# Designed miniproteins, single chains, continued (3), part 33

Each design is a single chain, and the fold is of that chain. pLDDT is the mean over its residues in the fold that is shown.

## One batch from the design tools (miniprotein)

Design m9199
Fold by ESMFold2-Fast:
Structure m9199 (fold): chain A 78 residues (1-78)
Amino acid sequence: MFEKISPFKYLNKKENREEILLAEKEVGDWKLYLTASGELYKVDKKDPNKIERLPVRGIPADLSEPILLDPVEVFERA
């Protein structure tokens, strides 16, 4: 399952998008990040510069539910 992290600002230069990373999950040689905008990013553990945006699917309900139901997650989107 995804684990909540301290909010981390990431600039996606390829798409000119600023993302806020809220949660992470390790999958084999990859690290997945969930963003405040609902995007999913895949990062190679051996080369962190190789980052790819994936279509969001199967996101855990506790990270997909309205943030107003979890005050802790409200601060992560500030």
Scores: mean pLDDT 61

Design m9200
Fold by ESMFold2-Fast:
Structure m9200 (fold): chain A 97 residues (1-97)
Amino acid sequence: SNEEKAEELRSKGIKAFKEKNYEEAIEYYEKAISLTKDDGLKAEAYHNIGLAYIKLKNYEEAIKYFEKAAELYRSLKDYSKAEIAEENIKKAKKKLE
C-alpha cells in the first residue's frame, strides 16, 4: 500500500541521514510525504528534512520545513514536538545572523 511504501521510504530517509547522505535523505522524506495520509508521519518527515538542511547549511530551507512541521504538530496537539521544531527555527535563524 501507499502507507507501507511511505513507512519504508521514511526508514530509508533515516538510514541515509545517519550515513550523512543528506540530499538522499531529503528525497526519501519528500517521497514519503507525497504517499502518506498520516499527518504525524508528514510532520516527522518535514522536521527531518529541516535537520538535513541544517547539515547542508541551507538554513533558510531548514526554517521553512521546521515551520511546516510545527504547524502540523500543533494541528495534532503535539505541542512538545511543535516546541522542538520552534527551537530549531530559532537556532537556524541565529546561523543567518
Scores: mean pLDDT 92

Design m9201
Fold by ESMFold2-Fast:
Formats: C-alpha cells, structure tokens, sequence
Structure m9201 (fold): chain A 105 residues (1-105)
C-alpha cells in the first residue's frame, strides 16, 4: 500500500541519517550535494515514467510495486530527504529537494 511505501522510506532515511552523523562536516556536505544530483536525475526519470532509470534500488522497487502512485511516493521520499538534510544544516540542498517534490505533487 502507499502507507507501507512511506513506512519503508521513513525506515531507510532514519538509517541514512545515522550514517551521515558518523561523517565529518565536509563529507556530509559532499554527500548532500551528490544526493541532490541523484535526486534531480531520478525526479526527471519519474516525471517521464521511466522507473527503470531510477538510481536507488529501494526507490525503484517501491515505485515498481505502486506505479500508479510513483510520483506521490517519490515526492514523499524527496520531502523526507529534504527534512534530514535541513536538520543537518544543508538548507540550500533541502530547499531544492522540496521544489522537486512540489513538481511531482
């Protein structure tokens, strides 16, 4: 279900946040910048309906199980990723992710 997809996203991003907290501030910044680049590419794939081009296996798997809700699921992922990055001080990257989420809503 859509709620199950959201729960899997929340679980994944909680683990992701824990990994980021173990990195230096410089490594966290590089990681945030790379994550934004990947999310921009994957957002274009989701808009085009080309789910096979999504870089994350977890996200690809969730979108493939719920193709009718793919845009909503990916928008939720982007919003949750943005919240994690904003909490870590990466406000610019978080704002760009939130704008990508709006485009899919």
Amino acid sequence: SLDEAKQEIDKYLSAYKEKLLKLSPEEQKKFAEESLKISKKDAEAVKAGNLNAVSSYLIYSLLSKHPQDAKSIYAYYLQQEADVLEELGFVKEAEELKELAKELS
Scores: mean pLDDT 86

Design m9202
Fold by ESMFold2-Fast:
Structure m9202 (fold): chain A 68 residues (1-68)
Amino acid sequence: SSFVERLVKLLEEVLKQDPNSVDAWVALGEAYYKLGKLEEAKEFYRKALALDPNNQKAKEGLKKIEEE
């Protein structure tokens, strides 16, 4: 979706200015998951967890991808 692609671009710009935005890393993980880019989605969720180990959305996102 062009909307999701634009959202990804905006989130990348946010993170370039504020790389400690946990919410932006989580949102990138969710966006890449919707695009079917699961390896990139995992990487962004891990980045969020590196900044905030208790982030529930990032934990759930990783579990959803890694559970068989």
Scores: mean pLDDT 85

Design m9203
Fold by ESMFold2-Fast:
Structure m9203 (fold): chain A 97 residues (1-97)
Amino acid sequence: MSKLEKLLERIIDVAAEVEKKATPEQRIDASVVRIHAATLLEAVRENPELEKKISDETLKKIEQLIDEARKAVEAGDVDTAINKLKEAVDLISKALE
């Protein structure tokens, strides 16, 4: 499994944990992030060459954002967790053009 695929799966997992702790309004935002990450994961699985479009430096930034989001959700800071996951997904989406 590619590094990008593993990062997208981690975004989906953390977003799902956020949804369990979120208010109804926050849960909508978390669900949107999860759906977007799932769509990108399907695209990468269909076209593995898309991973070539993303730099190792960008992958490290995405990993850091996911780690920050997980730490935020563990602390009960759902808004920060959603924002960090959204930044991670936006970085991937932009890198894939």
Scores: mean pLDDT 87

Design m9204
Fold by ESMFold2-Fast:
Structure m9204 (fold): chain A 65 residues (1-65)
Amino acid sequence: EEERERALLDAAEALAKKYIQNKDKTGVEEIIRALEALRERSTNPEVQQRADELIEKAKEELKKL
C-alpha cells in the first residue's frame, strides 16, 4: 500500500514535469487534483507531505503558464 502510494507520487511528479514542458495547463490541473485526492486518502504523513510539496510546486508553475 505505501509502496503503491510512493509509486503514484513518482508518476505524478514525472507527469507534472511533462505537462509543464508542453505548456499543458489542463494536464497540470488534473495532476493537482490527483495529488489532492491521494493526500486526502493517505494515512502516511510522509506521503501527505510529499503530495503537498508537489501540489505547491505545480500550482506555482501553473501561474507561469
Scores: mean pLDDT 81

Design m9205
Fold by ESMFold2-Fast:
Structure m9205 (fold): chain A 56 residues (1-56)
Amino acid sequence: FEKELSETEKEILKEAKKLFGDVANPKALAERLGLSLSTVTRNAKKLAELGLVSIA
């Protein structure tokens, strides 16, 4: 599944696993990565649909 992810989605997944384990907090990830909340939320939802991360 990772091979179908964009560069941004891969970075979000990597940071989510590194900083929060299997739980992605969109607000914390947005602050950490310097991205907008909307961008992180959209990508986190897609990753959750793939079963790669859980949205907090």
Scores: mean pLDDT 68

Design m9206
Fold by ESMFold2-Fast:
Structure m9206 (fold): chain A 69 residues (1-69)
Amino acid sequence: SSEDEKLKEQIIKDGLELFRELVKQGVPPREALRKSALKIKKELEKKGFSNDEIAQVLQEFVEKAHAEL
């Protein structure tokens, strides 16, 4: 639904914000990416998204995070 898509976009945005904050604090990009991805996965699981949807959202997050490096 449109509401589910907005929720996924917000979760990605929050994950990117955490990623940027960790990198600014001197956390290595790989570790910052792992920690941010774990937060995204946990929030999507809590909201009842399927494994396939979680995988797709994580892929979009990783692509966006890499684009900022």
Scores: mean pLDDT 88

Design m9207
Fold by ESMFold2-Fast:
Structure m9207 (fold): chain A 65 residues (1-65)
Amino acid sequence: MRGEELIRQGRYEEAKRVFEEELKKDPNNGMAWAGLGVALNYLGQVEEGDAYIEKAIELDPSTRS
């Protein structure tokens, strides 16, 4: 997934945009919620990022790691 590759490369602003676009297409995409949360944590928006990671876990606990 493009957003995951951007996180691995440290491109957190671009990753945030990619995951936001994915969530516009499918708001039940737990991987996109998790990726957006991780990107927000790296950008210093920790409280919002943690909330999105919790939402990802609620949607699919098996994608935690």
Scores: mean pLDDT 77

Design m9208
Fold by ESMFold2-Fast:
Structure m9208 (fold): chain A 69 residues (1-69)
Amino acid sequence: MHSMAAAIGAAIALAYNLLAAGASREEAKRAVAEYLKEHAGVSEEEAERLAEAAVGLAETMLELDRSVR
């Protein structure tokens, strides 16, 4: 069965990749929310909250990567 932790990890990776590819924050959030609804079995409202957190973390990770590089 799908692991919630694995789904959240994949959601963060998806957000990072979308933002790195030049997607808007809103577009990344929507894509991640849909992923979480499909793979984590969460409600739409919870998926949107988790997507917001995942996108925020991904933005921070991307900024750190850019600072080191």
Scores: mean pLDDT 79

Design m9209
Fold by ESMFold2-Fast:
Structure m9209 (fold): chain A 94 residues (1-94)
Amino acid sequence: MLELSDETRRALAIGGAAVEVAREEFGASDEAVAAIQAGIQRLVSAALAAGRDLTPAELEEVVRRELAEHMGEEKAEEAIRLARERAAERIAAG
């Protein structure tokens, strides 16, 4: 297991929640979900290779762009909002 900073853990929580929200709330296709997951993995791999923390803002931008391409900007913004709420609840719960 990799030891991650609190900032990177928060970013990953938002990314995971965004994938779930896109699938569950907006009916995103398997193709759209795979594209979002691939975008997140590329960003995570780049940050780890550079030895830097992944910020929530960087991950939100990558996810927002992928969501907007598949469902439009309005739904992408709503999905990010719901993902932030879901991630915050998980972080607060433990």
Scores: mean pLDDT 80

Design m9211
Fold by ESMFold2-Fast:
Structure m9211 (fold): chain A 73 residues (1-73)
Amino acid sequence: MSKLKQAQLLLYKALEAVSEGKFDEALELAKKAVELEPDNEAFKKEKEAIEALIAGKFDEAVKLFKEAALLYS
């Protein structure tokens, strides 16, 4: 599996962890995703979005996920 696919899978697992209330696990998974692709601005934005979700900042999280999606285009 490529580093890109591994990082994306880790971000999906982080979102699952958030939905289960496992905030420390979610943050660790998001950090690992950025470490696999440190120059990928989309993954950095997705990590910031996950941090916003954990903080209960839903509107900010949605904005950050949209910004990340545009970087994949």
Scores: mean pLDDT 82

Design m9212
Fold by ESMFold2-Fast:
Structure m9212 (fold): chain A 58 residues (1-58)
Amino acid sequence: MMSEEQRKETAEQVKITMERFGVPKDVIEKAAELARQGKWDELFKLVSKALGSVSAPP
């Protein structure tokens, strides 16, 4: 599960998840690009920030 194909599948899952939460398309595309590049730390940061801006209760 650590192949380039798996990274592409992860990018698709990220797109679906972020789109479901109403994240802007430009942010979704950036997240997908990070996933395809394997930049997991930056991907996690971007996703957390985007989801937190939607509504993050304490």
Scores: mean pLDDT 72

Design m9213
Fold by ESMFold2-Fast:
Structure m9213 (fold): chain A 84 residues (1-84)
Amino acid sequence: MEREAAAELLEAAAAEAEKLGAKEAAKLFREAAEAARAGAPDEELEALEQKAIEVAKKELTPEQLAAFQAALAAKQAELAARLA
């Protein structure tokens, strides 16, 4: 279920980015989530995620970026608890 967990995290990142106004980053995170479900290798997923994060840094204020990071950390902890 690791691919599904990765896809859920990336979809949560896309939703949070869109909510904060980072529309281009949200598109990249959705693309990464689709790639994860399609079985893309970890290297490709990491590259897509890094690109999305760099775009988010340009679209978000420092305060919005901190909120985005906090939301992702919470989702990651939720997924880790479900998979333990």
Scores: mean pLDDT 80

Design m9214
Fold by ESMFold2-Fast:
Structure m9214 (fold): chain A 83 residues (1-83)
Amino acid sequence: MAELERLMEELRRLALEAAEAEAARATDPEAAAAREAALIPREEAVLERIKELMERNPELRERALAGLAAAQAEAAAALAAAA
């Protein structure tokens, strides 16, 4: 559980950083774009680790998928509020 919880927390943190970058776009669009671009490989790495964890621990699969869906919904809401 600790690894899944850590990955979910990191995913939520990345979503907040993305929302902050979007909110800053009007002030510094180049810096905002650079921050967003830097977040993509970090998000991909976290998602890949979550997939690997689900493959190793089938009992965590449904919990991990529910957590991913919740995190994606929170990220979408944060980005919409920032835009």
Scores: mean pLDDT 77

Design m9215
Fold by ESMFold2-Fast:
Structure m9215 (fold): chain A 95 residues (1-95)
Amino acid sequence: SEAAELFRRAAELAERAAREATTPLAREWAQGAADSARAAAEAAEAGRYVEALFLATVAMSEAQLALDAGGVSEEAVREILELVREGMRLLLEEE
């Protein structure tokens, strides 16, 4: 699934953002985003599209919270959000 691949890429970027985070709170939220994006990829591959969309929404919220906490790259968060949003778009085309 192309959507699952995009969610996995988002998870990898979020994990990197967590490792490079300069504050504990940003690290926690970035790691949350990574876990949620990975779960979204797994759900998408299993054909659980509603679950995948929910988890993708959670991943986006967690990535934004990491940015708001401060200590993560704005560029990294932007890329994570773009990948997750594109993955969600593809899932909506699958119904």
Scores: mean pLDDT 89

Design m9216
Fold by ESMFold2-Fast:
Structure m9216 (fold): chain A 56 residues (1-56)
Amino acid sequence: MEIDFSDPEAAVAQLEAEIARDPTNARAYRVLASVYNQLGETEKAAEAQARADALE
């Protein structure tokens, strides 16, 4: 699956909204981790990945 975000910050906001509606959405956390890595926010990316892994 190719993820092409023209605005990574907008993608973060969208994913955070999805997580707020369903905190057990492991897919949203995984996509969020990928977006944070693109933004260079490696600590936030690692946290999102850990959350996704814990939910699976």
Scores: mean pLDDT 76

Design m9217
Fold by ESMFold2-Fast:
Structure m9217 (fold): chain A 69 residues (1-69)
Amino acid sequence: DPIKEWIENVIKEAKRILGDPNATIEQLQRAKAALEQALKLAEENNDEKSAKELRELIERVERRIEELK
């Protein structure tokens, strides 16, 4: 499933960026945009497990961006 594989890659990349103490606001904003697109696709496909993880990651990225402002 290409959509599921893409969502999994978006999740993996977001976790990598969140694990990087030197992550820039630009990197975090790009990760957030990708996570939001992945969330829309997960919700459209009734993938509640991915949607839940994506929502949690979006919140974590948003908190990190706010800390860097």
Scores: mean pLDDT 87

Design m9218
Fold by ESMFold2-Fast:
Structure m9218 (fold): chain A 88 residues (1-88)
Amino acid sequence: SAAEEELYKQIVYLQYLSSLLQQKILMMRRGESLAEIQAWLRDKYKNALNEEQKQAVEEAMKIRTLEEAEAEYDKTLAQLLELVRQMK
């Protein structure tokens, strides 16, 4: 159904965004520069397989600080868990 297709797209987006944010947080904690992190995200955008992955990279690119990245990661994970609960 259209509702199941939309739910699937949201799950793909949130799973990919959470993965990108987790890696970005680790890169920031390792002291990697904003320029290095942005170059990595531009590469992820270029290799994106679908619109949901592209949107996830765009959102990850907007985040500038470790605090913002950790907050957005927690929010993204909570949203993903809520959608998974709705599938039961």
Scores: mean pLDDT 88

Design m9219
Fold by ESMFold2-Fast:
Structure m9219 (fold): chain A 80 residues (1-80)
Amino acid sequence: SPEVENLVKELVKAAIEDDTDKTTELIKKLVALGQNENDSKAIALAAQVKPEDAEAYINSLSVKPYLKQIALEEIKKQKA
């Protein structure tokens, strides 16, 4: 879903900026669209770890593969 993909990208940006209010709102929107709350929180946490650790951290989590891909691509884009 383009809406889910856009929300994941915005969640990564908000998490990198340490915008807790925006991150909380975006997680609620993802949950309203049927995404798992813990998966959405895990993506936000992955965006806040060191770039070299982000891929290993995301891969250690029980997150849906397509969400991992979108999150990692956006983290790479924002931190490159």
Scores: mean pLDDT 78

Design m9220
Fold by ESMFold2-Fast:
Structure m9220 (fold): chain A 60 residues (1-60)
Amino acid sequence: AGLIVKAVEDYTAKKEDELSLKKGDILEILEVVDDYYLLVKSLKTGKEGLVPRIKLEELE
């Protein structure tokens, strides 16, 4: 199973490959793309996309 993370604040996607977030959204990490971005899947919507790492916190 992938790591589960929570959005710490709202984020609006700026590019087609990015995912918009609402504070409190729960997501699964699919891939670590680089030091700044994660590829995640929203557990609420099933959508996948890139998000800035600083917008997420790891959950147990």
Scores: mean pLDDT 81

Design m9221
Fold by ESMFold2-Fast:
Order: sequence, then structure tokens, then C-alpha cells
Structure m9221 (fold): chain A 84 residues (1-84)
Amino acid sequence: MSKEASLQAAADLSRIAADFSLSLGDKRGAAIDYLTAGQILAELGKLEEAVELYREAIRLAREAGDRELEEEGRRNLEKVERQL
């Protein structure tokens, strides 16, 4: 398996995990999983998709009251936006 295929699979699994966490009402867990998926997509050069996932993670972290996680999402978002 190529490194790109392995990373894409990891991103897809993280997105599935985030959606599952959301179905359980676990907004904090979903935010963590969307952050992970966004980071992997950014490594793959899928910067626009990474931006969307970081924005979703920031929103969910804010709704969960996790300021540290929200700030981490914002830092990752700013880093990717500078590459666009």
C-alpha cells in the first residue's frame, strides 16, 4: 500500500469516527476526530478539504466548551490557509 493510500484511509476512518461520535452526542470526540482527519488531508495536499474539517472541528469544540481544542483547530486552520 502506498503512503498516500494509507493516509487517505486514515483520514476516511477519522471522518467516520467523527460522524459516529456526533451520532452519540459526543461533540468533543467528534472535534478531535475531525481535527485528525483535517491534519491528514493537509499532509496529502488536500488543503480545501482540510479547511472544511478544521472549521467543523472548531465549531464542535466551541459547542463542547473545549477552548483548548478550539484554539488548536484555529492554529491548524491558519497554517493551512497560509498555504492556499
Scores: mean pLDDT 88

Design m9222
Fold by ESMFold2-Fast:
Structure m9222 (fold): chain A 88 residues (1-88)
Amino acid sequence: SLAATVEELIEKLKASKSWEEFIKILEEAVKLLRSLNTPESRTAAESLELLIERMKKSTDEAEKDRLRREALALLQDYLAYLKAREAA
């Protein structure tokens, strides 16, 4: 299911060992969300793209940790949306 694919991406992000790996996985998530071509997936993709842009400019570890949490929260919110739709 789509929800299972998004959940797998969230787990990959949590397991990532480097900042570069985290960004790469987020770019994969953006490609997936763009491919779905729904208003909600486009909005999530656009929000992630803005976070990725900020991540690429960030050199501060505290800011990097905040950006990691923001990206994870965004994907978790989208996952909750998908699960609610599949349950309805």
Scores: mean pLDDT 87

Design m9223
Fold by ESMFold2-Fast:
Structure m9223 (fold): chain A 83 residues (1-83)
Amino acid sequence: MLEEELKELEEKLKEYLQKQENGQVTEEDIKEAVEVLKKGLEIKIELARKKAEEEGDKELLEEVKKAEEKLPKLIKEYEEALK
């Protein structure tokens, strides 16, 4: 289930943040954190889309579409920020 996958990704991000505070982050940890952020954003967008479709919320559907269009830029920003 998507919500369970999101929870697992959030736990992985917490582990990364703890390593970052301790100064123990490796290049491999950074790559994994970027993949986790990408998957988490994709899941959040999908959950928002399903909610909008179930509720008939046209405004939320437009926000989901904009988020999908911005996703590639957000991923690049996170890749640069985590370096």
Scores: mean pLDDT 76

Design m9224
Fold by ESMFold2-Fast:
Structure m9224 (fold): chain A 60 residues (1-60)
Amino acid sequence: GWTDAEEASLTPAEIAELAREQIKKQVEEAKKKGLPVPKEVYEERLERLEAEIEEVRATA
């Protein structure tokens, strides 16, 4: 999770990159702490982020 205020300070490409890293970090932290993370949920998030990155590149 990240805020609209953080988004406003970055380019779309930078936003997409940071969002992807944030999601991966959150998943990794959950795994390290032994939390039950539904694989389906975080896999969906990664797919959505990759789609957003692709959309940014296609628009540019």
Scores: mean pLDDT 65

Design m9225
Fold by ESMFold2-Fast:
Structure m9225 (fold): chain A 83 residues (1-83)
Amino acid sequence: MDIEKVKEIFDAVKDHVMEGLKRVEEEASKLKNKSKAARLVTAAYLQIVGAIMESETPEEAKRRVDEVLESFIEEIKNLAKKE
């Protein structure tokens, strides 16, 4: 993987990523199990990094990041309903 290409993609999508991660953090903060919340937030960060690294364009990176964010937000909301 070309590190300069990854950096260019990251720089192009970083604001979008940060806003999305903020939403994941806000949803996770509603969980009663704070250890589970912390693990889910950490997993979301790692999956987003992977999505960016697998992408060839900023547009692809945004799409993959949105898929990861939607998946984690859904998981967190489903966990909150079971608490």
Scores: mean pLDDT 82

Design m9226
Fold by ESMFold2-Fast:
Structure m9226 (fold): chain A 91 residues (1-91)
Amino acid sequence: SERSRKLFEEERERYKKEMEELEKAKEEAEKLKKEKKVVEESEEIRKKYEENEEKGKKYERRKKILEEASRSVLEIKEIAEKISKEKEEKK
């Protein structure tokens, strides 16, 4: 039980760090776009932009999945509370 809880917490923290890194990459891509660096003939800047743009897309996809999962968890909680109340009312 305690070991499973620690593993879950560690995985959750890893996930949070990944999301923060993806968010920072998205912001970096937007900064490079705003500075018009992407239109300059710099292969390094273009590669950096493309990598950060892909990470930004991954961030948006994961954010949508998280929002959907959060809604599902709330729905499960509501169902569990209804079942609990029915059991207390003795049918």
Scores: mean pLDDT 69

Design m9228
Fold by ESMFold2-Fast:
Structure m9228 (fold): chain A 71 residues (1-71)
Amino acid sequence: MSVLAGVRRLADVPVDQVRQATRALLRAGGKAAVEPLVAALPSLPEEHRQPVIDALLEVGGEYAREQLAAY
């Protein structure tokens, strides 16, 4: 599964599963998953955004924090 395909599907994931789905994408793509996830934030339903941000801060490392600061 490509990281981009996984990011596109986040809008269709139930809100209670979004954080776990985001962690799975970060495990699969590593640093390469960070930019697509941050870029997708404005396109996600509002209730999906915070779980994605939480997962990025937990497992995305310094690069995720830098990308989120620019968002």
Scores: mean pLDDT 79

Design m9229
Fold by ESMFold2-Fast:
Structure m9229 (fold): chain A 66 residues (1-66)
Amino acid sequence: AVYRVTLDLPVEKQIGVILWLIGQPGVKVERLSENEYRVTLDLSPEETEALVARLRSIPGVTVEEI
């Protein structure tokens, strides 16, 4: 699945989120703009739902399937 992730948070917190995502197996991250990223998930449905839910739980993070 492919998602647009918007990080409306300070740079230090953005770095933390991006480093966590890059560390996940089956996850590809591509920068689209200063605070927008394309995240490609090659994961099981359960792992995808868990990861997306975790991202959405962070204040200032928006996740949209594209």
Scores: mean pLDDT 83

Design m9231
Fold by ESMFold2-Fast:
Structure m9231 (fold): chain A 90 residues (1-90)
Amino acid sequence: SREERAQRILELGKEAAEVLAGDHPDIAEGVRRVFEEMAEALKRGDRSRAAVHLTAAGLLVIAADIEGVSPEKVEKARQLLLEAGRLADE
């Protein structure tokens, strides 16, 4: 269901934020917020808005890389984002 996928996106966003929080709290907070916005858009059936938030999350992961967060943490956040994108497209 959309509710189950939205809940999974929230869990992925929390995990991504936790991965980044130790190195860059501001980017971690941004990641958590955009995943929450993506989950809410999906819950309402707004695929276009969910896609916008997915793009915003991708830019935050790029920002983490630019700000010097470790490659392993950036890759983990990227993988969590890709999983959220797959859930949003179902």
Scores: mean pLDDT 86

Design m9232
Fold by ESMFold2-Fast:
Structure m9232 (fold): chain A 68 residues (1-68)
Amino acid sequence: GEKELKETREEGAKLMAIGAALSLGYTVLSAEGEVVSDTVAKGIATTDKGTLEVTVDTKTGEITVTEI
């Protein structure tokens, strides 16, 4: 259902942020996922070297990784 899909997208965005941090050799301290819209999800990973934000736009196919 819609609730299950939202939870899946939140977890997916969170896992993408974790994966991005680990691929950079960072240690992940915490991570969160958020569904912004039906086509946009956001993941945030707090690491030992700073915070990474990953935005996934399924409409454009764009994945943006930003260090904060």
Scores: mean pLDDT 78

Design m9233
Fold by ESMFold2-Fast:
Structure m9233 (fold): chain A 74 residues (1-74)
Amino acid sequence: SAEEYKAKGDEYLAKGEEAFKAGDYVKAAEYYRKAAEYYEKAGDKKKALEADINAGVSLIVVAVNKLTGLPEVE
């Protein structure tokens, strides 16, 4: 079962990377979070942490993009 969880983690990690490359940072964050969840279930703490970091980076990009959409301020 740990092998199955690791395989699912790898699948979602790949989907997260694809979404990030496509500029869909919201979708990337969702997939990276799922990858981290499955890596945690597999007992792979290092890969889980790496996936969580990538999810965090994706969310920072989303936040920055939202901020750059604000109207001009004096």
Scores: mean pLDDT 84

Design m9234
Fold by ESMFold2-Fast:
Structure m9234 (fold): chain A 84 residues (1-84)
Amino acid sequence: YKELIEKIRKEIEEIRSRLPTADVDEAFELNSRAVLLLIEATIALKDAERKGYPKEIIDELRQVIDEVSRVANEVDAKLEKLLA
């Protein structure tokens, strides 16, 4: 899960770096990416919980889900502004 968490965090940084200057098409792309990251992180959390992984790993996966949720909200806010 450490490699997955690192990959997700890197993609969050990429989304955030692109978001301020994103046009409508780019913002839709970033929204799709954020949704997929949220799904991936959620599946990983459910799998880790089912397999009885240590609390440390479970907590880190929950933290990463919170991080993805925040960036997804940032993208949604950008889309609402662009579509207004």
Scores: mean pLDDT 84

